# Designed miniproteins, single chains, continued (3), part 109

Each design is a single chain, and the fold is of that chain. pLDDT is the mean over its residues in the fold that is shown.

## One batch from the design tools (miniprotein)

Design m11796
Fold by ESMFold2-Fast:
Structure m11796 (fold): chain A 84 residues (1-84)
Amino acid sequence: MTWKITITFKDGKTVTVEVKEGDTAAEFAEKLAEALGVPVSLARAAAVLVGLKPDDVVTKEQALAAARELARLVGGESVTIEEL
C-alpha cells in the first residue's frame, strides 16, 4: 500500500511525499527531508518526537504524526494523508 502525504504552507505552496508499506522511519525521514529541502537530521528529530526509531516500520498514523511535527518545525500550515 502507498500513502500520499501533502504538506501545505501559508503561502499556498504544497509538498507531497509518497510513503510505501514497509518503509522504515529512516527511509521516511530521508523522503521528507528531500521533499522539503531540509536536513535529514531535522526530519529524524520529528520522527523521534512521535516515538519512531530508525528501523521501525512506519504506520499510516505515525507517518502523518511525524509529518505534522516536521511541518510545525519548518512553518507548515497543514498536513493531510491519503491512500493511493
Scores: mean pLDDT 81

Design m11797
Fold by ESMFold2-Fast:
Structure m11797 (fold): chain A 94 residues (1-94)
Amino acid sequence: MDERVARVLHTELTASYPELASVSLEDIREALKEAIKETSEKYNLDADEVKKVFYDGIFRGGVAQAVANLIEKYGAQAAIDLLDLIIDKLRSKV
């Protein structure tokens, strides 16, 4: 499951941030894992639940659906912080 999520993220984020094209699927998996952990700690959320909500969203409708699901369950600020942290971590690897 993690490889499928990483592939969807690579495809969609590279369309918006072409500089991320050189980032590996392993780098994406690690960045996503760290971002979910850090955001979950910041907002006192269950990291496994955040991961499930994000992954279900990605499988249903990509990044847009993942963000929509996070906003619905945790609010806009937590969703924005998670997405920003993923992008920041990926940019640090380019």
Scores: mean pLDDT 85

Design m11798
Fold by ESMFold2-Fast:
Structure m11798 (fold): chain A 71 residues (1-71)
Amino acid sequence: GEAAVLTGVAEVRRLAAEGRDEEAVRAAYNGGKSLGAGGQEQAALEMARRLRELGLDEAADATVRGMKEGI
């Protein structure tokens, strides 16, 4: 749900801000996968959209990839 999206976006943003880009992408993938496994496809897409708005396009793509693999 919304809380999971906000937590996921905040974690990815923090890692990216610290220059930990590989870990940010991995966290985004895992967040998307968890949401996909839980049947929360719209939440995963919302997480990806918010990451794209922050300029974190690679992390946004990883979120969608994780979601698809989690389903």
Scores: mean pLDDT 88

Design m11799
Fold by ESMFold2-Fast:
Structure m11799 (fold): chain A 65 residues (1-65)
Amino acid sequence: MKETVTVTVKVPSETAARILVKELEELGYEVLEEKYDAAAKTLTITVATEDPEKLKKIVDSVRAA
């Protein structure tokens, strides 16, 4: 059973935000809400996941790559 978690991540552009959402969806995460704030360069995503720590590692990997 999936639990809902909200994560906010710094992204350099709206394109990077869209890529992150797509990658999460391709990994099997259910993205319930997405909001990009251009002024703050932040993406806030509400995701249904069974493992918040794994989600955090994926976000960290995208940020580093």
Scores: mean pLDDT 74

Design m11800
Fold by ESMFold2-Fast:
Structure m11800 (fold): chain A 87 residues (1-87)
Amino acid sequence: MINKEEFVKKIEEEVKKVDLSKVNEEETIDKIIEYQKKLDLTVLSKEALKTLPKSTLVLLKILLEEAVKLKISPIETYQILAMLKNL
């Protein structure tokens, strides 16, 4: 099992490295949808993602990308997302 607190810390550090002015919002949304499918996780629709700030989209993309790399279960991914909402 992964350490969820260390995972969140890693995601926050990766987000800090991102220049938001260079981020394409549509590409970021498409990547979030792709990663959700790879994780068998259907948390957010494309329509819902379009309503979110660019900074939140970048956070979600990086989180889900790392979850895919580490082969995190859908339930653990959901728990990590819940932890970030409380920050």
Scores: mean pLDDT 76

Design m11801
Fold by ESMFold2-Fast:
Structure m11801 (fold): chain A 97 residues (1-97)
Amino acid sequence: MEEAEKLLLEGRQALSAGDYDKAIELFEKAVELAKKVDPRNPVPLLELGTAYYAAGKYEEALKAFDEALQRMRENKAHPALIKIAETLKKEVEEKLK
């Protein structure tokens, strides 16, 4: 958990600095680590989707949000969190048209 938290923090800092490629790399590492330590945690996938969206990589953002939504629904995540992910996915879909 601590290592994934550090990767998420560093990724958010990279996003704030406008270094989207670094943010994506850090969040990808957080996703892989979370799969081993806490596979039910959707936060790394949501952060990764947000980083792809900020970078203009809308197809990759859509896939990340879809995977996060699938995992959240399978693990019966809080309805409010599911709604946030659905809203983010819809914003990405509007950019792809």
Scores: mean pLDDT 82

Design m11802
Fold by ESMFold2-Fast:
Structure m11802 (fold): chain A 87 residues (1-87)
Amino acid sequence: MKLKVTVATVGADGSVGPPKVEELEGSEEEALERIKKELEDQGFEILSERVETFTDKEGRKVTKVSLAVRDKKTGEQKNVVVYLVPV
């Protein structure tokens, strides 16, 4: 299955960084595990995960994953929001 993956970083002040968009082959679970591994490889610890599913205006299923992460070196906390959309 092809997935459109959008990743956005939300700072502690609520500011949203520029979204990264890519297309992946595979399942939503595989895409999410890849993103988690990339965060861990960058030195982030995943503190919590929240998954929400909703339908957009075009009738497409959208899976929103909110990850709270901590930088292991600095102790900085931030949120990473991932949108998974089948294409």
Scores: mean pLDDT 78

Design m11803
Fold by ESMFold2-Fast:
Structure m11803 (fold): chain A 70 residues (1-70)
Amino acid sequence: LDEEAIEEIEKLLSESKDLSERQKKGAIEAIRSGNPVILRVVKHELSKAIKDEELRKKIEELIDKLLSQL
């Protein structure tokens, strides 16, 4: 997986006030699994939880980039 994209997602998740630290860690662990089913589930969960439209869109685009590599 693209480590730079994962690091950018981690940074963006750290800026979100809508997620707990546990949710942020769980999301990154799930993304690092490289499992496309798990990545789609995480994308859906984050899209529902993150209220900041701009932040949500950036995270979704990065996850879609990772999914395109799987």
Scores: mean pLDDT 82

Design m11804
Fold by ESMFold2-Fast:
Structure m11804 (fold): chain A 82 residues (1-82)
Amino acid sequence: MVRVRYRLGGVEGVAEVTDEEAVGEAGGVTVRIPITSTDPRDLIIKGISYLLRGIGLVLDGKNAEGAALAAIGKALLEYAKQ
C-alpha cells in the first residue's frame, strides 16, 4: 500500500494504491481505478498518464477532479518504485 498527498490547482488530493485498486480523493470528489497490472512499467505509464490528465482537468477549471487524478498518478509512480 502507498499513500500520497499532492496539491494541484489550489486543491489537495490524497491517493492510496494497493494491488487491487487506486483511490484518489480531492474537494469532495472520489476517483476509483482498478489495478489490472502491478508491473512497474505499466504502473509508470499509467501514473504519468493520470498525472497529465489531472493537469489537463485543472486547466479546464475542474480542480477537484484534476487534483484527485493527479494524486492517483503520483501514487502509482511511488508504488512502481517499491
Scores: mean pLDDT 84

Design m11805
Fold by ESMFold2-Fast:
Structure m11805 (fold): chain A 55 residues (1-55)
Amino acid sequence: MSKLEEEQKKIEQQIQNVASVFDSRDSDQEAIKQELLQQVKAKDPSALRLLNKLG
């Protein structure tokens, strides 16, 4: 449980940081963020793949 929450926070921070640098599609960043958080909560390994693509 705590691990999922920590990973969720890290993903949120990374997405926000990347969004700040790549401020071309704010709407896309929001969609990615929400989908990533959902996958992390489900413990989906795909979340790491998406995170690498953002950062």
Scores: mean pLDDT 62

Design m11806
Fold by ESMFold2-Fast:
Structure m11806 (fold): chain A 59 residues (1-59)
Amino acid sequence: MEEVKELKKKAEEYGKKGNSQEMAKYVQKLIDLGAEDVAQEISDKYKKAFEEAARSQPP
């Protein structure tokens, strides 16, 4: 569906920018639409990058 494609695009855009909060919002919308596989792919793809970023920030 076009909505899934648009949400995926925005989630990837925010993932690329390192904005985990905004990315999570769009990932949640993908799950709500039933696109769990797409949401999982994006989550897995950017999880490693966010783990690296988290190591650079104090708790």
Scores: mean pLDDT 73

Design m11807
Fold by ESMFold2-Fast:
Structure m11807 (fold): chain A 81 residues (1-81)
Amino acid sequence: DDGRKIVDISDPKELVKKLESGEITELYLHSYKVKEFIKAAKGKDLSNVKKVTVGGGPVLDSELAELKKLFPNAEVVRYSS
């Protein structure tokens, strides 16, 4: 609430555009949004991203590997609670 929240992943295409421009350099991905994000991010330059945290549910090793390829300069971390 009230300026505490950063951009939510409501539209993966707009999110990818902001990541590509360097407007957003750290990203949290809920496990259930990963597939939609990967589709939107395919072929894009996400080298401005520094950290990606993915979790909140099951993540396939193949999805984690694809995220690591999409973010060449980022630390990709699985969150487990």
Scores: mean pLDDT 73

Design m11808
Fold by ESMFold2-Fast:
Structure m11808 (fold): chain A 108 residues (1-108)
Amino acid sequence: MVEEARRVFVEEGERLGPVVLNLMLTQKLTEGQASVQALKDFGIDAESVVKDYLLAFRVTGPEGTILAGSGGHSNPLHSAVAAVAGLELMRRGYSREEVEEALRKAFG
């Protein structure tokens, strides 16, 4: 599962990254603001949250809700991509618990 989580993260990053970069360049948004806006533009309910001094994204899809964060260095795009990758893994039939463990092992 960890290898699949890394693959899905790359796939979602390739989809989300250019949109976030374009929003930062054209609308002068921060990386965090651009990440939230990109997720909303793709029809994903998303919010940035600060929990236990970590920057995280909560994203909700038909399969449930994923919360993914980065450690003490804010990388909002990485956290947003991890959360969306988590939703995609749940769509593929993995449980939330398996997804959270795989993302933690791959990127924590």
Scores: mean pLDDT 73

Design m11809
Fold by ESMFold2-Fast:
Structure m11809 (fold): chain A 79 residues (1-79)
Amino acid sequence: ATTYKNISGIYLSKSGNQELEIQVTNDNTTTAKPVSGGAAQKVKIIKYDPNTKTLKLQFEGFDKAEDFVLKEALEEKEI
């Protein structure tokens, strides 16, 4: 079980000023989608820091993880 609150949300890249919509499911399947549009990509959660709300993600096919900071939280509600 995760001790995190809802960590799905819109995140800002620390390196590239990119905005990504990050969605975490109950099976720990996580996707990242550009807010500007485009296809969702699978990502692996390496670490989440609740104090800074920084999510370290590794994109599928990449060996390096990148840091993203929460901009807007998405509540787990049926829409």
Scores: mean pLDDT 69

Design m11810
Fold by ESMFold2-Fast:
Structure m11810 (fold): chain A 77 residues (1-77)
Amino acid sequence: MDEAAERIARLAGELEGASEEEVREAAELLKATPDFAERARRAAEAAIELASRQPASPETERVIRVGEEIRRLAEEA
């Protein structure tokens, strides 16, 4: 669970341009959240769906790629 939370926080931080400190704080908050894996999976699925409805661009492709990775990590958590 800890590794999944840390990786999910880092992937989300890459999308948002977060600092390393913000990523660390996010990972600790995720570890303290009982339903974080399910919440992360649902958020990733929503982000993928939203991005897939937009015109193709490097930004939407990046959101889909990162979202799929977050969803995979959440399902394995």
Scores: mean pLDDT 76

Design m11811
Fold by ESMFold2-Fast:
Order: C-alpha cells, then structure tokens, then sequence
Structure m11811 (fold): chain A 94 residues (1-94)
C-alpha cells in the first residue's frame, strides 16, 4: 500500500538520522518523532500526511532547540527535507 511504502521511507530515514548523531538526548528525541510520524501515517488521509508531519517536526524541534548545535540542526533539517521529498514522490506516484 502507499502507506506501507511511506512507513518504509520513514523508518529508513530515521535510522539514517539517528546514525548521524552521538548525543543520546537527540537520539531519544528522534525516536519520539519517528513514533509520532508512524502514527500520523497510519491515522491520517494520505493527502494530509505531509502537512501533519511538518507540524509535528516543527513543534518537536521548537521545544527541543537547545539540544542541537547549529551544525546538528542543519543536518537534521536536511535529512528531514530528503525524507519529505521521498514521501511526496510516493504520494504523487499513487
């Protein structure tokens, strides 16, 4: 299904994100965002998934901004953007 393909991309990209960081608090935050992202994909209409993911990511980063260096914040934003682009491609192909 489209949602299964999106979940596979999310799991792959979060594994890549967690591998980029050594800070345990950042890894824990990424685990929390991944869990919420997977729930959003399951419970939200496909056409609304990207907007809901953007909302959750923005909120979680805003609440936890102090955990990141400038370089780490740029890295997580870049990898998140790559993930969102891949999800959009899956939705557009369905």
Amino acid sequence: SVKEKIKEVVEEMFKKMKSAFKNEEVIKLLDEIEKEALKIIEETPVEEVLDKLSEVFGKKLGENYHLFTKEELNTVKRLWTEMMTRIQEIIDES
Scores: mean pLDDT 86

Design m11812
Fold by ESMFold2-Fast:
Structure m11812 (fold): chain A 84 residues (1-84)
Amino acid sequence: MLTEELKEELIKEFAENVEKEVKMEELLKEFFKYIDSLLAKGLLSEEQAKVYKELLEKYKYDPKKVAELLLKLAEGASAEELKK
């Protein structure tokens, strides 16, 4: 399990790197492939995969929100948890 401090550090570092590169759309394509891979392996439900993709597309110009969503995906958070 990642500590809360480590999660915040990773989010900040990811956000800074993405802002520096300004290539969020290219990164989203990679993340969508990752989500599709998890769905194919049965590690995500179809609903979870859809919600994550929709939220990533919605927040594609907000690197901090993208980083938060990716951390929740990595920790196995449910689609319902993301709505809270």
Scores: mean pLDDT 67

Design m11813
Fold by ESMFold2-Fast:
Structure m11813 (fold): chain A 77 residues (1-77)
Amino acid sequence: DLLERLRALAERAGLPEADIEAALEAVAAEPDEEAVRLGLEMAEAALRLREEYEAGMPREEVVEKGKELAAELRAAA
């Protein structure tokens, strides 16, 4: 369920409940489920990269992985 994935992602990101509810309403109104899925996968990957950086990954490695993630998004568009 994409909405469950979005809620879990928003909770991991530390968003307040009101912001989570607003995001869920916006996603529920979006007819392009594939666009929502791609956006969630990219956001999950970005949050993972942030968590790895906070855990001590070198900044150069984080930047490299971020560029790869951006290139994947561009290729998917």
Scores: mean pLDDT 74

Design m11814
Fold by ESMFold2-Fast:
Structure m11814 (fold): chain A 92 residues (1-92)
Amino acid sequence: SSTKLKLVEEAIDLIKLARENGPSEELATKTLSLINKLLKLQTPSDVSLNQLIDALSELQYFLLIGAGGKTFNNALDKAEQAAQTYKNTLLA
């Protein structure tokens, strides 16, 4: 789906911004908005999408509480990996 591809590219761009700028309530709010859009496209069998939603939800929490260091970087890496995995399933 073209819509799914656009949303995963938005996720990748958002993760890049979070990596560059660090955690903020603004980025947490943008991440939550993106999660809500992805949830509307969710099906029970879409394992890669469900993994992306879970990883983004964890990242959104750390953005909201202002987590730093290793914990934040691990959440970013996990979200990036999930986004790339989901993107690859859409292009296959």
Scores: mean pLDDT 88

Design m11815
Fold by ESMFold2-Fast:
Structure m11815 (fold): chain A 68 residues (1-68)
Amino acid sequence: SEKIEEVQKLYEDNTPENLGKAFQLALEIGVDELLKSKYENARKVAEELKKMQELARQGRQHALELAA
């Protein structure tokens, strides 16, 4: 819970260094746990990570289709 609040504060500062720390901490906590939190900015970080993971998955799928 304290780590989730830290993610929110880091995201609110909106500097490249603090955003990087927010994403690193979010990966440690886990996307699902952040999405369940009441902290709006922590949920935004989780949504952004989920979008990046989905794009990576789609890219991998396209690569597999091209290789077949």
Scores: mean pLDDT 79

Design m11816
Fold by ESMFold2-Fast:
Structure m11816 (fold): chain A 72 residues (1-72)
Amino acid sequence: SPREAREREVEEEVRREARRLGLSEGEIEWLVARWRELLQEPEVQALSLEEQIALAREEVRKLVEVLRQLRA
């Protein structure tokens, strides 16, 4: 379905960005689970593919900032 194709594309983008930033497989799986939870929000479901990709990239960047703060 178009919804499933979109969900797959955004999830693949989340995984790609996380791996590019050097996150572990465990951190990537946690982030994907977090994204799937966020996708249950009606406001997120209403977003275009481009907007969902942008939001997913922002969530990855937020995780990196949180990890940086916890390491300090």
Scores: mean pLDDT 79

Design m11817
Fold by ESMFold2-Fast:
Structure m11817 (fold): chain A 87 residues (1-87)
Amino acid sequence: MSKEQRVELAKHLVEAAKALENGDIETAIEHLQKAREIAPDSPVVRAAEGALLFALATGNYKDAAEFIKRVLEKEFKDDPEALEVVK
């Protein structure tokens, strides 16, 4: 994955987390779909999808959004360009 693809992936996952925090499930799904298109086998994308399913099952959208943000911070800790998007 290129540096540009990692930054783009981080942007979509951050926007999905923001949408979830606001209860905007439709927008969250759209951004997760775009993230999957960039990195279909990414553990981070799978974690974010799991967080969405957890939010839908429990109604804990804010906790799901925070989980996604924490996963992104850990995943991109060694990529300063992507990390700037998630912090």
Scores: mean pLDDT 81

Design m11818
Fold by ESMFold2-Fast:
Structure m11818 (fold): chain A 74 residues (1-74)
Amino acid sequence: MEEAQRRMGEASDRSVKEAAEVIEAYRNRAQEEPEKREQYLQDGRRKTGELVRQMEEEMARILEEAREKAREEE
C-alpha cells in the first residue's frame, strides 16, 4: 500500500507539472492572439479540469485493484 501511495504521488506530481505546462502554453497563445485571449483562458481551465478528472478516475481504478487484491489474499 505505501508503495502504491508513493507511485500515485509521483503520478500526481507529473500531472501538476503537465497542467502547469498547459497553462503556460495557453497563456502564450493568448499573447499571440489577444482577440481570443478569453477563449484560450477558458479552454485552458477546461483542459486542466479534464486532466484532473482523468487522474481521479485512474486513482479510483488503482484503489479498486488494491481492494481486489486484498480480497484475493483472503
Scores: mean pLDDT 73

Design m11819
Fold by ESMFold2-Fast:
Structure m11819 (fold): chain A 85 residues (1-85)
Amino acid sequence: SADDLQREIDELLREVSRVVEEAARRAAEDPSLLPTLQRILELGQRIQDLAERARAAIDEGNLEEAQRLIDEMRRLLEEMRELLE
């Protein structure tokens, strides 16, 4: 449903914020991690752009496109997590 997809977007954006906060915390202690933080911020911005597009798709009733965009957001979030390993 549209409500379920909106909840998924909100959950993914909360997870993105947590990963960004952790990356920023680590970079504050170790400046050698600043390039990793920059990459995580770039991925976070791409996820934010996908979230806006997914919400627009929901508003248009295109739930299949919204799901596709949400799946891409999950893929990019996994890339962000791997950068912190």
Scores: mean pLDDT 91

Design m11820
Fold by ESMFold2-Fast:
Structure m11820 (fold): chain A 82 residues (1-82)
Amino acid sequence: SKVYELIRKALDALRNKDQATFEKVAKQLESLESQFDEEAIEQAVKQVLPEAEKLAPDNSQDVVYDLMLKVIDLAEELVKKK
């Protein structure tokens, strides 16, 4: 799935602390969501942004990464069900 590829790219950008690439990929995911007539991807991406930013200062990179993986899993499952 093209959506899954973009989500993985967003995760990689977050891990590398490349905020510019992360924001760009997040917007691309949001644009694709409008074509699927589903809010699942948009909600998944939006939930990651505040949680990842809030948890990163706690030196909990593993927790942030785990949340991102949960978002990817949720978004992929929702797309497959359609």
Scores: mean pLDDT 63

Design m11821
Fold by ESMFold2-Fast:
Structure m11821 (fold): chain A 73 residues (1-73)
Amino acid sequence: AAAIAADPNNGRAWLAAGAAAYQAGDYDTALAYFTKAASLGEPLAYYGLAQVYKAMGDYKKAEEYLKKAKELL
């Protein structure tokens, strides 16, 4: 939280915040934070997006984001 407040362009801080929101079951917030991390160049954010969509039952989007994460090796 403090790192994000101090540096909103820190993609790894957004990635960590997305993971925390996902673990709390706040999938809307997790999607927003992982999308922000992805926009800042964090390819691991696509794995986060895939996990959230899978938890929400959207297996098609989960597979699409997992494929995107794999292609960004």
Scores: mean pLDDT 79

Design m11822
Fold by ESMFold2-Fast:
Structure m11822 (fold): chain A 89 residues (1-89)
Amino acid sequence: SLKELATAAFDEIEAAIRNNASQEELLELVRAQTRRLLAALEEAGLSLEVKGLVLSAFADIEEAIRNNASQEELLALVRRQRERVLAAL
């Protein structure tokens, strides 16, 4: 399901953050998960509003990573974005 795919994406990002992955590794992971989830949303025919919400959620995570947010701040942000995305699916 789309919820399972989204859950797996956020789980992998949270695990990488907890394991102190580098900024480059985190950005590559977030971009890969964004592409994977967007492809699934497109195939499922979800609304532009849902696609926009997912893009915004991952863009916020990328921005926080680029701005060197702390591990605690990144985990809190990822959890918040997870809840928002899952509620929209």
Scores: mean pLDDT 88

Design m11823
Fold by ESMFold2-Fast:
Structure m11823 (fold): chain A 72 residues (1-72)
Amino acid sequence: SELEELKKIAREAGRAMALAAYDPKYREKARELQKRFGELAKKYPEFTEEAAKAGMEEGKKTVEELKKKQAE
């Protein structure tokens, strides 16, 4: 469904943004995914809140994984 596609892109964007904060090589991928999310969000504004929450959750999970790997 369109909602699931938007949520998938949001999760990929959230993860890429978290990775980009620690490693510059992910910045371009994060930018591309954010752009794609924005384009889909314009087509399906009713799904943006739920998809954005999924992306934020994935980003937070990625940050916690990175913190553990860096050992505080």
Scores: mean pLDDT 81

Design m11824
Fold by ESMFold2-Fast:
Structure m11824 (fold): chain A 81 residues (1-81)
Amino acid sequence: MDESIKAGLEQLRKDLEEIKNKINTENLSDQELQDYKKGIDRGLQELDKLQKEFPQFQKEIDELKKELEELKELINKKLKE
């Protein structure tokens, strides 16, 4: 179970890096940006749940939450352009 959680957190980190790269390098539509934003909101809710269930991953989850919040701010800036 712990290995599955670690693999999921590592995959999420890689997915966030890929999404950030796409937002910075590609001219994404407002619809695509809104879809990513919805995914981030869902991710934040799931991380809140995981943090309560698996306190041993609190630090890693807090770092991922911060990365998700920063990515959401980047998307909001792009949507206002």
Scores: mean pLDDT 80

Design m11825
Fold by ESMFold2-Fast:
Structure m11825 (fold): chain A 70 residues (1-70)
Amino acid sequence: MSLSELASRETGIMIRMIGLVIDDPSPENEKALAEVKKYVQQSRKAIDQGNLEEAQKYVDKAREILDKAE
């Protein structure tokens, strides 16, 4: 795990989730996007604080939400 890897995962998750909402703007997908944004932002804050373990946990949570929406 690296800062670059975490940032890449965050960007990929966000792009995919936004794409899903654009293609299918359902309440379920909009809720999933909001949750993904929340976890990605929490991960970025953890990175800024030097807490890579917490950052990874938030990225993993965001990925789980994306995987369920796909």
Scores: mean pLDDT 80

Design m11826
Fold by ESMFold2-Fast:
Structure m11826 (fold): chain A 87 residues (1-87)
Amino acid sequence: MDPPAPATESFVLLLIEHWEKEFRELLAKAKTDEELEQLRAEAEQSAVSLRNFINQHVPDPSARERVLARVDEVMARLMEEIDRALA
């Protein structure tokens, strides 16, 4: 097994892109308000885990700031879509 290395900005951006893609697929399949509320909670938990990973594994402050901003941007888009579906 390869030793755990510091995460690169490019690698973290790919993780964020993959997370958004998977979550959008789940949102497209949701049929009830209860499912949408559960997906909202799961997105919030995933965002916390991803921010913790970034804070621990991205050593460059500038790169860390950029990837954290990307997590916040994706989270805002996902929350807007859920809120729109619930309205």
Scores: mean pLDDT 81

Design m11827
Fold by ESMFold2-Fast:
Structure m11827 (fold): chain A 65 residues (1-65)
Amino acid sequence: MEEELRRQQRIDELRRRAETLEKAANFYKKMAEDYKKQGNELEARFYESAAKAAEDLAQRYRELI
């Protein structure tokens, strides 16, 4: 029972991390679009890369569940 609860807590933690990264990716995509509108290509590219990295990491956490 205790082992099963610890396993469920670990799965829940991975899900929360994946959800947080998915939200972060969406935030970064919005920031990238906002910076593109401002003509700030350097910041836009940074946030585009950050969004992709967050999406890739979120997928990896989902795969561990």
Scores: mean pLDDT 83

Design m11828
Fold by ESMFold2-Fast:
Structure m11828 (fold): chain A 74 residues (1-74)
Amino acid sequence: AEEIRKEIEKVRKEVNELYKKALKDNAPQGILEKIEEAERLVLGAYLDLQDGRFDRAKQRIEEAKKLIEEIKKS
């Protein structure tokens, strides 16, 4: 439980930093959309964690990490 909570917080911070950089760099709309999707996944993971759905929370965070990787490559 505590492990996934820390993971969610780390991913949330990464998404926030990517958003700041994207705005500063005038990133393409496609990049902004990926950041928004990662934000939605992080929020969903938080809600799943609150409901005790640890496997679902973990899955959403892993999907958010994949989007972060794609954003960093773009």
Scores: mean pLDDT 83

Design m11829
Fold by ESMFold2-Fast:
Structure m11829 (fold): chain A 87 residues (1-87)
Amino acid sequence: MVNATNEELEELLKKALDKVEKEDPSWKEIMEELKKLSLSEALKAINKLDDELKLKLWTTFEELLVEAGLMSEEEKERNIEFIKKKV
């Protein structure tokens, strides 16, 4: 569980979306649509994405949460493993 406000989580999610878009421009349209959504709507939309993109986005978001001090490296690894098992 992250110890952050919804505003902080939204900002970090937008940074994750931007980073993924820069690494693979083929996902630009999807990233831009997700940036227009509220945090709750964006998280629901991410869970409906292709497994590869979903895993990439969650991995990037979790990395940013760790860098911001809102999540431990161990929690990140656990969350990513959980996502891998769900895809």
Scores: mean pLDDT 76

Design m11830
Fold by ESMFold2-Fast:
Structure m11830 (fold): chain A 70 residues (1-70)
Amino acid sequence: MEQKYASLYTASNINLVGSDVSRELSERLYKQETTQRQRDLGERFLRDSENNRKASEENKKKAEELKKKL
């Protein structure tokens, strides 16, 4: 159980970092004079950031539930 907890916690942290990177990339694209393609790319990065954040929170929640069962 401790090994599974560590794995889920690590996955949560990786997803959180991925979320932050995707958000930074989106913000940089929106600060430039942008074409339609660059705006579409920025929207994809925002969506990926939100998905990664939700995955991070879900994995953290699963890790906390496992810890409570110990």
Scores: mean pLDDT 70

Design m11831
Fold by ESMFold2-Fast:
Structure m11831 (fold): chain A 88 residues (1-88)
Amino acid sequence: MMSVDGQPILDYLRGKLSPEEQEQVKKALLEMRMAEKIFSGEISQEEVDALTPEQKEKLADEWANELKKSVQEALAERRAQLREEALG
């Protein structure tokens, strides 16, 4: 049971993790995303198993890019909120 408190994901997206830690986070994110898409019915387990390693890597990169964009937007909103709290 990995208690990932969100900080490792943020550090990964900022490029501050070691190469080994980045690889582990990337693999975990890929696994979670595949599970989510299978659960939602967007893809089947058979389709995932039929993907070549190159296709899996491309999907991982696409999901990582979407996640980076979402986190950057969330961080910008959080910074704005902290500024409001500091000003009253």
Scores: mean pLDDT 68

